# Designed miniproteins, single chains, continued (2): the designs that were tried, part 89

Each design is a single chain, and the fold is of that chain. pLDDT is the mean over its residues in the fold that is shown.

## One batch from the design tools (miniprotein)

Design m7279
Fold by ESMFold2-Fast:
Structure m7279 (fold): chain A 57 residues (1-57)
Amino acid sequence: MSAEEAAKRGEQAKEAGEALGNEEGARYGTMGKIYGESGDAEKAEEYIKKASEALGG
């Protein structure tokens, strides 16, 4: 995915983790957003994958 898409997915995962009280999902989502915003699509995608796994899918 693009860095811009990764940043948006990371933000969504962060919000979902925060809403569910899933600290791991929120943390990984935040990292995905940060790396996506900095243009590091590879690291952003890695953290989004971890966030999805922490959130149960």
Scores: mean pLDDT 81

Design m7280
Fold by ESMFold2-Fast:
Structure m7280 (fold): chain A 83 residues (1-83)
Amino acid sequence: MLVFEPSRERLERAVELLEEAIRAKERGDPRWAPLTSAARLLLAEAQPDEEVRKLFEEAVKALDEGNLEKARELVERLRELVE
């Protein structure tokens, strides 16, 4: 269990925040932007594997561009890798 490993906790939380940001943007809620920023900060502090980092950045770009379908797909792949 990852109960006391800060880097893995940060990574899992970063993915959760990104999922929340996608849902916020689907609602037209401007809070998606600060949620995305918080997720990126946690990801940087987690120092993840290159594959995880690349997928996260691709998901953030899709979210920023308004391609919510692609952002959701990429976040699902991220969740599988973090799991």
Scores: mean pLDDT 79

Design m7281
Fold by ESMFold2-Fast:
Structure m7281 (fold): chain A 70 residues (1-70)
Amino acid sequence: SDEEEKKRIETTIENAKKLIEKLKKGEGDRSEVLTISRVVLHELKELAKEGNEEAAELAKELEQAIKDAE
């Protein structure tokens, strides 16, 4: 349903923000955080393709944070 999809999108966005913060602070296991971040980046790019502007902006920020952490 649209409500379940909205909730899933909100959760993905919140997870992306937390991963960006972890990458910038160097928190947690770096290999694990990078692996999870790549999965979430793919999810954000899919949402961006569907017209989600916040997901598009977060995808750019997360992609940069991943590159900076490598």
Scores: mean pLDDT 86

Design m7282
Fold by ESMFold2-Fast:
Structure m7282 (fold): chain A 81 residues (1-81)
Amino acid sequence: SAGRALLEGMEAYAAGDYEAAVRHFEEALAEDPRNVLALEGLGLAHEALGDREAAIRAYRRALEVDPTNEFARARLAELEA
């Protein structure tokens, strides 16, 4: 289930406030370091900010938690092309 910080991160991302999205997803990860949705959101927010290296790190962390995560695998493949 999406916690408060995860929801706030998703809402910030949808509003185009990518720096706020990063902060909220990092808050979600401070409470649950294995939260795959927060790692996906963190990757997307960093992509939107143009921080390719941070996005790659977030997606790699998502795949370390869940190697079958198709979203993280697809994004990582595109960014490392």
Scores: mean pLDDT 89

Design m7283
Fold by ESMFold2-Fast:
Structure m7283 (fold): chain A 62 residues (1-62)
Amino acid sequence: SAAELLEEARRLRERAEELEREAERLRATGDREKELEAELLEGMAALLRGMAAWLERKAKEL
């Protein structure tokens, strides 16, 4: 159902926000290895946001 797709999208966005906050924390340390970890988390967050946007579009089609 559209409601289920929107709920999944919401959860993915919440997870993306968690990863973005963690990435910001890691970048604030100024440590090179932590900066690389932050880049990976930012990439993961971008993928989750893309998935959420896709689910939101599909929900509108239903």
Scores: mean pLDDT 90

Design m7284
Fold by ESMFold2-Fast:
Structure m7284 (fold): chain A 61 residues (1-61)
Amino acid sequence: SILGYIAALYAKRGKFDEAAELVAQAIRKDPSLLEQIIETMRSFGVKEEDIKEIVEKALEL
């Protein structure tokens, strides 16, 4: 997923708020994208703790 890739790039650079906003916008349009985004972030080596933080932030938006 291109969205998951961009989210992973933000996360790798410590830009968790930007990553969370991107994820929030994506899941507002299509909630089924959440799992694909998580798997893409994981595949690019984003730590599980960071993925959890980003997803929790996104769900608060």
Scores: mean pLDDT 83

Design m7285
Fold by ESMFold2-Fast:
Structure m7285 (fold): chain A 83 residues (1-83)
Amino acid sequence: AAVFFLINGLATLLLGLYFTFAPSGANPFNYGLVPGLGVFLSAVVVELVGKRLAPRRSLTSLSLLAIGVIVAVSLLFFLLGLA
């Protein structure tokens, strides 16, 4: 559980660091706030779903769910940033 939350926090920090050190000259709301909020919301959703599923699902299932949600949200915001 603790490792899972550390990974979520690290992913959010890395995304924030990326937008800090790789400015593209675009609107900061699109490249900073919106993707950052998306990662934060995905972490909250994973935490809530994980707490609900933890009594019935293995750690492996929770880890796969977390990775899937983070990748899906990151890909969505990446594609939106390119549009």
Scores: mean pLDDT 56

Design m7286
Fold by ESMFold2-Fast:
Structure m7286 (fold): chain A 57 residues (1-57)
Amino acid sequence: DEDLESAKEYVEKAKEEYGLSDEEAKEILELAKEALETGDVEVAEKARLALVDAAAK
């Protein structure tokens, strides 16, 4: 799935740029995968907020 591959690349890039831990990157990717599978906007927003929160540390 192209969207899942894009999400994976985005999370890896964020991990390099913002120093996310492996656990933080995994959690964000799992939320992104769930959002892609369900189309749930609320889950997509949770993934975005988790990334912002992790990057802010």
Scores: mean pLDDT 74

Design m7287
Fold by ESMFold2-Fast:
Structure m7287 (fold): chain A 73 residues (1-73)
Amino acid sequence: SIRDELLRLIGEILRLIGEIIDLERRLKKLREEYKKEPSEEIKKEIEEIEERIRRLEEERRELLERMRALPPV
């Protein structure tokens, strides 16, 4: 049903939000470390996490669009 699909999409979106928050927390720490002691290894980790966050936010946007496209009840 539309309701079951909506609940599934909400669950997936919440899971993605949790993963994004966790990655953003890690990114903040890495940026602070990079500011104190710049290294190519830290820079690479920052870039990898930023790319992963970008991919997850794109996936979240697609799920939100699918949710919005569902007909009202």
Scores: mean pLDDT 85

Design m7288
Fold by ESMFold2-Fast:
Structure m7288 (fold): chain A 60 residues (1-60)
Amino acid sequence: EEERRTRINQVLAAAGKLLEEKGDEATIEDVAERVGISPATVRRLLREAGFAGLEDLKAR
């Protein structure tokens, strides 16, 4: 399960950078492209990390 945690951290890092660069215009698709995974996987990993989506991550 270490691989899953590493991927979650990659998604969180990419999402944070995109939110800093684009704010509200950052999308799950942008995160997926940056990490190299599907948008559905990004949303699933965010949920597993306790976030409802990019909005929840943006709010901290």
Scores: mean pLDDT 77

Design m7289
Fold by ESMFold2-Fast:
Structure m7289 (fold): chain A 56 residues (1-56)
Amino acid sequence: IAELARRFGVSRSTVRAAITLLREMGREVAVQMLVRNAGLSRERAEELVRAVERLV
């Protein structure tokens, strides 16, 4: 989590929220949250979601 937060320039809480949304609501909802709330591009949000998919 800390490594992903540093790599993508987001908070650890944002990474944890992405993991929770991916588990509960699926990939597209996690991507949309990252784009809207963390200010990531869609491509960057999809990369982060793919990275957290390895953890869940």
Scores: mean pLDDT 78

Design m7290
Fold by ESMFold2-Fast:
Structure m7290 (fold): chain A 102 residues (1-102)
Amino acid sequence: QLQVVESGGGLVQAGGSLTLSGAVSGGSSGDYLVSWLRQAPGQGREPVAASSSPLPQNGTATMTLNSLTPEDTAVYYWAAAPVDGTGSDAYFGQGTQVTVSS
């Protein structure tokens, strides 16, 4: 069973940076496409980066968020979706909260 865990969120001041981490277990490299999504307050989930990539062999990825603004405040998810499009929708964990103070 595929499990996803996101981490690295926190409180940061505007202009600051955070490095988010994602980890997947129970999946095989090449069977899933992975991407970063976010969900801001009152919004649906949206892509952080425009492209997906194959699940890394080590099951981990990082994303550095630079020059953060209060509008970047959201729960960030690392999503894994089957490459063949069969079966389940994307897998993701509980997400990691990013809060940007002005």
Scores: mean pLDDT 77

Design m7291
Fold by ESMFold2-Fast:
Formats: C-alpha cells, sequence, structure tokens
Structure m7291 (fold): chain A 66 residues (1-66)
C-alpha cells in the first residue's frame, strides 16, 4: 500500500509538471486512497501521512489549474 501510494504520487507529480492536470488528478486521488488505507492499517503511518499530504497537495493544484 505505502509503496503503491509512493509510485502514484510520483506519477501524479510528473503529470502535473507536464500539464496533464486530469491525469495528475486521477493518480493523486488514487494515491490519497492508498495512503489513507495504509495509515488505517498501521503500515508505516508516518510515511503514509506524508504521502497523503503530498498527494492531496498535487490533487488541489491540478484541480485549480484545469
Amino acid sequence: LVEEAEEYVKKAKELLKQGDYSGAIEYAQQAIELASLAGERGEQPEKAAELAREANKIYNEALAKQ
């Protein structure tokens, strides 16, 4: 879950950088869901929380730019 969330965050960040806001939104949303689930299950809670915050930031930035 944490590893998957991290990969989705990286993808969302790259898409945001490329101007693919819809793609960035999709991947960021999935990353938020995966990080939230990891946190609920106690999987690396500190890292899960950081990934959720980063994904949420990407999500909001992409949403504002489209």
Scores: mean pLDDT 82

Design m7292
Fold by ESMFold2-Fast:
Structure m7292 (fold): chain A 67 residues (1-67)
Amino acid sequence: SEEEIDRFVEEVLEIKRTLPKDEAIQAVADLARRHGLTPEQIMRIVKAVADDLPEDELRELLREILS
């Protein structure tokens, strides 16, 4: 649902804000796996976090991946 997508996006952004990059990457991968995302979706999200995209761009990319 849209609400589930919104919650996931905000959780990813909070992880990025609060954890060191290596821990954030691991936490985001674990979060995505628990939400039942495909390996391809997980890889794309992890790459975006590793590339340190600005929050607005990351938000839009996450919505695209999850749509």
Scores: mean pLDDT 85

Design m7293
Fold by ESMFold2-Fast:
Structure m7293 (fold): chain A 59 residues (1-59)
Amino acid sequence: GLEEALEEMDRIALEGILSGRLEEALARMKEVAEREGVPEEVLERIQRSMREGVKKAAL
C-alpha cells in the first residue's frame, strides 16, 4: 500500500544519500512511486529533500 511504498522510498533515499549513489536512488524511488501509485508531488518533495541532503555530504 501507500504507507509501504513511502517506507521503501525513505529507505532508498537514506541509502542513496549515505552511499553517494544519488542518481541510482532517484531512479529506484521513481519506479517504486509508479508501481505503488505515489503522487508525483510527493515523489518530487522527497527527491528535493535528498538533493539538499547530498549538498551537505559533498558531491
Scores: mean pLDDT 73

Design m7294
Fold by ESMFold2-Fast:
Structure m7294 (fold): chain A 62 residues (1-62)
Amino acid sequence: SNALEGEILEALGRMYAALGKLSEDPEEAAELYRKAAELFRKAAELGLEEAGELAREAEELA
């Protein structure tokens, strides 16, 4: 279902964002946050409105 897919994408986005926070390399961190933002945007498109806010936050850190 779209709802389950959105939840999985949000969870993956959170994992990438966490890796970005732990990265000591600014370029690597930026790439991880860009990946997180893409995943959060896809989750928001599937109906998880809260993921839209997470995407904005990740985009600012990329």
Scores: mean pLDDT 85

Design m7295
Fold by ESMFold2-Fast:
Structure m7295 (fold): chain A 58 residues (1-58)
Amino acid sequence: MKAIAIEDFEAKSEEELSFKKGDELEILEEVNKNAYLVKNLKTGKEGIVHKSFIEILE
C-alpha cells in the first residue's frame, strides 16, 4: 500500500525513517495504532513513521 509524506521529518533514532514532504512511501507493516514500518521509494531505506506524517494512497 502506497502513502505520501505530508511533512519533512528527520529521524531521531536508528529505528525512524527520514523523509521529505512529497516522498512516496510503501507501507510494509502496521507496527502499532499510531505508526507504520515503511519503505521510502526514493531512497530505498526502511524505518518507522508516525501515521500523522503520512497520507495513505490506494
Scores: mean pLDDT 82

Design m7296
Fold by ESMFold2-Fast:
Order: C-alpha cells, then structure tokens, then sequence
Structure m7296 (fold): chain A 68 residues (1-68)
C-alpha cells in the first residue's frame, strides 16, 4: 500500500538521524524499510520499491563505515 511506502521513507529518515547515536536501532529501521520495499514490489508497486532501495543504499553504506 502507499502507506507502506510513506512508512518506509520515514524509517529511512529516522535511521539517518540515529546512525551515530544508536547504530543498532538505525540498522533495525533500515531492515524494516527494506522489508516494506520487498512487500511493495510483490504487490506490484515496483517504482516505489526501487525508490526505497535507492534511498536505503547510502544510509547502509554510512552504517557500514560506523560499524568498521
């Protein structure tokens, strides 16, 4: 649903804010956003799912740098 898309975008934004203070929580939020993206793709919302993936990628890369 479009509500899942809006939720995924909010989770990604929250994860960005938590990267330095709570990286474990940021990872949980990113995983949830990716799960919502998979659900959207299965439901046929391919463009929205692809946008979630594009927005998640740079945040995951920053998280990896913090965890190293």
Amino acid sequence: SMADYEEALRLIEEARELLESDPERAEELLNKAQDLGVRLAIEGHIEEAEEIGRRVRPVVEELKKIQE
Scores: mean pLDDT 86

Design m7297
Fold by ESMFold2-Fast:
Structure m7297 (fold): chain A 86 residues (1-86)
Amino acid sequence: LLAIAYYNLGNALSSLGKYDEAVEAYKKAIELKPDFAEAHYNLGNALSSLGKYDEAVEAYKKALELKPDFIEAKINLENAEAAQKA
């Protein structure tokens, strides 16, 4: 329950463009539930929005490690890796 509450807070903050605060909320969700694939994925999205592509790549890799069939995480990982090279 508490992990989901922080995840939902992160989603709300991200919707407001408050990506730094969203990152902190997602990190709290992950601290409470380390196997929360969706929280790792949305952490990657927030980090990518901040231009933190190295950290975003790590978050997406963790989401895929937890859910190998997570298609959205695979696509966003490839996009973040391309952004690292640009």
Scores: mean pLDDT 88

Design m7298
Fold by ESMFold2-Fast:
Structure m7298 (fold): chain A 91 residues (1-91)
Amino acid sequence: MEELAKKAEELLEQGRGEKAREGFRKLFEWVDSGKVKELIEASRKAGHEKTAKALESLEEAVKSTYFLGAAAGRSLPSGKELAEKMEKKLE
């Protein structure tokens, strides 16, 4: 049981490490390229203020996550922290 959980965690860690990082990088690139800002402006011009505000919130969330990760060395729970927590639970 616990051995299967550890193998599943290793597979998820590989997938999360690569795919989550790639996903965040793409979101940051999209924000940095001004694509989100263009969508916000287009939404406002079309009268979709609620959509524009949702996009602004997403942009700020991405920027805040990047800034906090860079400044504090903290981001989403790291694979190392999750591995240490699981290892202690398996003991």
Scores: mean pLDDT 56

Design m7299
Fold by ESMFold2-Fast:
Structure m7299 (fold): chain A 56 residues (1-56)
Amino acid sequence: SARQQALVAETEAIAAEARRRGDPRAATLEKGAQAGRSLSVATAEVALAEARRLLG
């Protein structure tokens, strides 16, 4: 869905920024984005919330 894709894209953007800064949590955020893309909107919402909690 468009909503799922938007949530995943935002999580991927946060993960990419973490990766660029050398943050070891980048791999975890990347995994969360992949799960959000593959599973459900709810999974994508949880992944984005987690990314914002850790790096927002």
Scores: mean pLDDT 86

Design m7300
Fold by ESMFold2-Fast:
Structure m7300 (fold): chain A 66 residues (1-66)
Amino acid sequence: PKVTATGLSGPRAAIALALQAIGLGGEAEVDWSEPPTVIATLPTKEKAEEFAEAAESLGGKAEIEE
């Protein structure tokens, strides 16, 4: 599954989410626009949901593509 995280507070939040995706066994791409966007590809739906919750906990918005 693919998850797009938007509305992040800055580069530290984007880096934290990218590292979270890698730690969940996925991959992440960071768009360094303002505000930054993180696009993650996760191996399972459960890990995609964990990533989405992490993004929301950082004040962002997450959208999961099934």
Scores: mean pLDDT 79

Design m7301
Fold by ESMFold2-Fast:
Structure m7301 (fold): chain A 120 residues (1-120)
Amino acid sequence: EVVITESGGGTFPVGGSLTLTASISGADIAKHSVGWFQVAPDGTKRGIASISADGKGVQVGSAWEGRATISRDAAKNTAYLHLSDLQPEDTGVYYAATDARPGAADGGAHGQGAEVTVVG
């Protein structure tokens, strides 16, 4: 069974930045794609970014272009999401998922997510 634990949430200022971390167990990150998605307070899901199993393919959602960077550390079985130029609409719960489809706002997320609040 795959277990994902997201961390790095909190309260951040408008125009600030954050880094979220996803620790993954039960799956080898070198054999699975990893993606991040946001669930807004109204329940809307938005795909943010994904990275392929070989680490060579990166996709970023249009709403996050220029602001989101996805990376991974295969030796630690960990994925990262860095967001810059935070806006109030970035408020929500952030989930990492293995085997995330390109452009999908859904994947096999097993964590509770990281809560992010953006205030100005």
Scores: mean pLDDT 80

Design m7302
Fold by ESMFold2-Fast:
Structure m7302 (fold): chain A 64 residues (1-64)
Amino acid sequence: MEERRKKAFELMDKAIEAYKAGKVDEARQLIDEAVRLAEGLSSEDVAKVMGYILYAVGLEIERS
């Protein structure tokens, strides 16, 4: 399921870009979609997606 894995990572990159642009609601929607796609991934890939989520949440907290 290479397409799902690639899509999930692309969505996480877009979410980080949205956070940097101040588009918090858009970033949250992108994260939610990436998490749904991650349900079909390996444990290693899921861990990477979780790392992106923690980083994005950190960006939101720092700006709050």
Scores: mean pLDDT 71

Design m7303
Fold by ESMFold2-Fast:
Structure m7303 (fold): chain A 66 residues (1-66)
Amino acid sequence: SIEELEKEIRELLREAGLSEEEIEKILNLVRQGRGDLAGGLLATKLDEETLKRIAEKMRELSEALS
């Protein structure tokens, strides 16, 4: 479900050290169809393996929202 995907993304971003404000910004970008921009912002903050895992979940969320 969309709710479960958002929860998984929130937990991964929180574990990676993002603030709740940053997490909401990323999720709002994905909801607006700006997943590429969200991924670009995360690439400045996250290691490659964490980014890859989160990017996969963000893609699933984007597909579920379409």
Scores: mean pLDDT 83

Design m7304
Fold by ESMFold2-Fast:
Structure m7304 (fold): chain A 75 residues (1-75)
Amino acid sequence: SLDEIVDEILKKYGITDPREREALRNAVRTVRYLVEEKGEDFDEVAEMILKALEKLFSPKTVEAFRDALEKLREE
């Protein structure tokens, strides 16, 4: 589930910031929605989201987001 991916990544990377938690949750929800409901390409959507997040968050937090999206791909 999305919540399992989010919780796993937050624990793995030691993320405790509520803003980073919500950004991660929103990122995985948005990618799933665009791929499953809109038929967008996973790699293109993930790349776009990660580029946007790189402007707002640290490299370590972006790495956590990338890891979460790869787990989502495997679903």
Scores: mean pLDDT 84

Design m7305
Fold by ESMFold2-Fast:
Structure m7305 (fold): chain A 76 residues (1-76)
Amino acid sequence: SMEETIERIAEAAVAGDGQTFQELLKSHRLSPEEQERLLARALELVDQKYADEEPARKARILATFEEELRALLERL
């Protein structure tokens, strides 16, 4: 399903697995709405990964990750 595909891409992005991330994006052309769902899910996973982090640092990590992922998606 597309939901399972978005989950796999989000997990690859959060893990820093650029090869899997690029291969999945090439195989599963995402609509703008699907790209926003991918971004939302990836940010949720980053939030969970850094749950015990200092709040100001966590906010910075989330902001940087969002900026970098949006830039990668804009190159599609």
Scores: mean pLDDT 87

Design m7306
Fold by ESMFold2-Fast:
Structure m7306 (fold): chain A 71 residues (1-71)
Amino acid sequence: MRLEEARRLLREAAELAARAGEALDAGRRREAAELVRRAAELARRAAELLGDEELAREAEETAREAEAALA
């Protein structure tokens, strides 16, 4: 159950990250940062379900960088 949920969250995070890249290439920096922040939140929840401390750390770092870009 939790593994399937984590995989779904990671797929959604990857899709948001891809959209963020497209937004950034289009010059929509604020939209890209918001998409990255949302992707990082999904990845963090997936990491929590998996007990993956490395993924959780990476997600937290990505979320902080996106938050800084939105400020």
Scores: mean pLDDT 80

Design m7307
Fold by ESMFold2-Fast:
Structure m7307 (fold): chain A 68 residues (1-68)
Amino acid sequence: SKKEELKKYILEALRRILAAHPDWTEEEVERIIKTLINYVKQQNPDISDEDLEEIYKEALEEARRLLA
């Protein structure tokens, strides 16, 4: 599904970025996730805002697990 494809893209990008920046604060992490979401929305304007919000929440949870 398109939602799963975009989620995978964001999670893979996030994983690579966080691996390069293990000392980032929660604010920095939230900022990068929002940047990735905005980029995806611009490239895929047919994606619902609800699906983007769901992906954002899952990305934030994954980031917390990676930084814990």
Scores: mean pLDDT 82

Design m7308
Fold by ESMFold2-Fast:
Structure m7308 (fold): chain A 58 residues (1-58)
Amino acid sequence: AAAARRLAEAVALAKRAVEALLAHGYSREEARELTYRALLSLGYSEEEARAAVEAAFA
């Protein structure tokens, strides 16, 4: 389904963003907040962004 593809894409983006932020010395809390805001800026919904960020830290 389209919704499942959107979530999978958001998770992939979130994982890459989190890895980059942690590599640059950001905390897990900072990485969560920055990745969440970035996903919202890309047009993902609040629910999609939250799910993707949590999946990235799973």
Scores: mean pLDDT 83

Design m7309
Fold by ESMFold2-Fast:
Structure m7309 (fold): chain A 62 residues (1-62)
Amino acid sequence: VESSDFDPFIEELKKKYPEIISINYGSPPTLRVIVKKGADKDAIKKEFEKIPGISRVIVTEE
């Protein structure tokens, strides 16, 4: 599975959560999501964990 396979899900989530600043891909298929201070990190993490093929999601504030 390539990172581009997640792009449609990621674009939809960025529209839903404008507090997302950046998303980085890592190995194994790990998403590092950087959000604004005060964002609901738990809710955002759960949404990204629903993406098929993702092994780990890390949500951090800037």
Scores: mean pLDDT 75

Design m7310
Fold by ESMFold2-Fast:
Structure m7310 (fold): chain A 97 residues (1-97)
Amino acid sequence: SKLEEFEKIVRELLATIQELIEKYADDPEFVRRAVEAARRITELYRKMKENPELFKEYAKEILKIVDELLKWAREHGAPQEIIDRLESIKKKIEELL
């Protein structure tokens, strides 16, 4: 199902955010923003599971969070491999819309 495919994408996204938190552990503002992004994503995915008819709406909100993370990563010199993973995640979400 679209929801099962999206679960895999959410797991990959949360793992990427965790890697960024560990890499930038010395930047408390980034850690705070990244933790908040992970919480927002987890809550939106929970709502998506409870209301599958709103899949597209919740997926679009998660996509906005991915865009926010990509903008931050580019502005703060994150490794290209992490930027590429976030871009790949963004594309996977867009393909399910």
Scores: mean pLDDT 87

Design m7311
Fold by ESMFold2-Fast:
Structure m7311 (fold): chain A 82 residues (1-82)
Amino acid sequence: SLSEEERTLIETAFKLYDTDGDGTLSRAEFTALLSDPGVRAALGLNPADADIDALFAAADRDGDGTIDLEEFEALVAGLRAR
């Protein structure tokens, strides 16, 4: 599980890349976020977890083509717990 500080960090990264402020990440925004090595390191993610297509599909649990904050938190938690 994620700590309160880890959840705040994830929310901050999410909102930084949610450029239109709609509360979701598009595929392009998600790709930009995970392509930043500084963001990846801040989120505690390994460069080996670089399959963006698989990560997007895993996070998009609702199948709506966007990722909400809860789905993004679940993805980051899962990747860090591997």
Scores: mean pLDDT 73

Design m7312
Fold by ESMFold2-Fast:
Structure m7312 (fold): chain A 87 residues (1-87)
Amino acid sequence: MKRYRVTLKVTLKDPSAGKFIRVTVRVEASGVQLSVTVPASEANKAEYTFDLLAPEEPPRVELVSAEDIDTGKQVDAEVEARVEELP
């Protein structure tokens, strides 16, 4: 088991969508789903950091959904994940 730090950067393509966007990602190999709530005003600026345990391969992060909390509509968003091995 190795420790990894995953940093997510969220880019919202539709900044007019509501006040809060729920972004859900899935971490491959562990099957864990993580959700973060991003204020639309902070979209393209916010980074979120998680520490994870994985067997041997660095975990991959996949975008599952991005939705406006007020309306439940899907919004176009991109997620960039940086993975670092911890000591």
Scores: mean pLDDT 71

Design m7313
Fold by ESMFold2-Fast:
Structure m7313 (fold): chain A 102 residues (1-102)
Amino acid sequence: HMSPEEILDKLIETLREIKALVEQDPRLSPEARDAALATLDNLITALEEMKKQGRLSPEALRALVATLEDLLAWFRRHGASPEIIEKVEEALELARELLEMA
């Protein structure tokens, strides 16, 4: 099993991979792309802050899980590529695992 620090690092990496896919996705409008990138940047910043502090916040992780669930539904509604959907589902699984350890 991965440590909390390893899961946190993998989650940050996965969100950065989602950002790269969003930037390249021709199915997303420019407005949808900008909105998704802003949300992803906010999530990455929150996780990097948790990493810097060396502490998991259960409250922040619950908010992050809810945001990822909303983002997944939003990407499906906006016709995002299957690769984005799969990576967001992976991020959500990692976030839920991290929350269980917090």
Scores: mean pLDDT 88

Design m7314
Fold by ESMFold2-Fast:
Structure m7314 (fold): chain A 51 residues (1-51)
Amino acid sequence: FLQDALDSAVTGESLRLIQLAVNEYKNTTDPEKQKEMLEKVKELVELNEKL
């Protein structure tokens, strides 16, 4: 299925973005920035689950 190939590609990109957001969260001590990174990870996880 062409749809399966697209879902696989999108999942890989989401995983990469989650990894970047987690790294940003780990490297910052700014509470506001940490909150933004946590929200970003949550959004990406939800996007991945809805796929």
Scores: mean pLDDT 68

Design m7315
Fold by ESMFold2-Fast:
Structure m7315 (fold): chain A 81 residues (1-81)
Amino acid sequence: AEEHLRQGRRLYAEGRLEEAIAHYEEAIALDPRYAEAWLELGRVLFDMGRLEEAARAYERAIALDPRYERARANLAKVRAA
């Protein structure tokens, strides 16, 4: 699961957004409780303008880790967009 998260982050940094999503989805498929993978999925979806899907991903990250400040901050940005 963590290797897919790392590959997704690399692809995101390179602007390869759809490929980054595929790797984050693989990380989530292997570990659906991987809050950080949900956060990173939301982040790339937000950058693509897919605001509803980004919000849902951040909400799942918060549900898995209610103290996840980064997910809460990012959800607030989506709601302000």
Scores: mean pLDDT 84

Design m7316
Fold by ESMFold2-Fast:
Structure m7316 (fold): chain A 74 residues (1-74)
Amino acid sequence: SRQGAGSTLQQIGSDLGSQGRSQLNSGSISNDQAAQMFLGSYNSSLIASQISGSDSSQQLADQSRQQRDRLLSL
């Protein structure tokens, strides 16, 4: 169902964003690798927002985009 697809994509976006932040903070991954994870989080959360109309998915997409853009500016 669309609701199931939206929930799965929101979970993927949340997990990628959380893991990217956690691994970047621990020094386990490079800025480039973290930027790729945040891009994945952004794409998944944006599609989830479009499917479900969820404000939380839109906010997660915006946060992941901002984190990626900041890393690429370094």
Scores: mean pLDDT 81

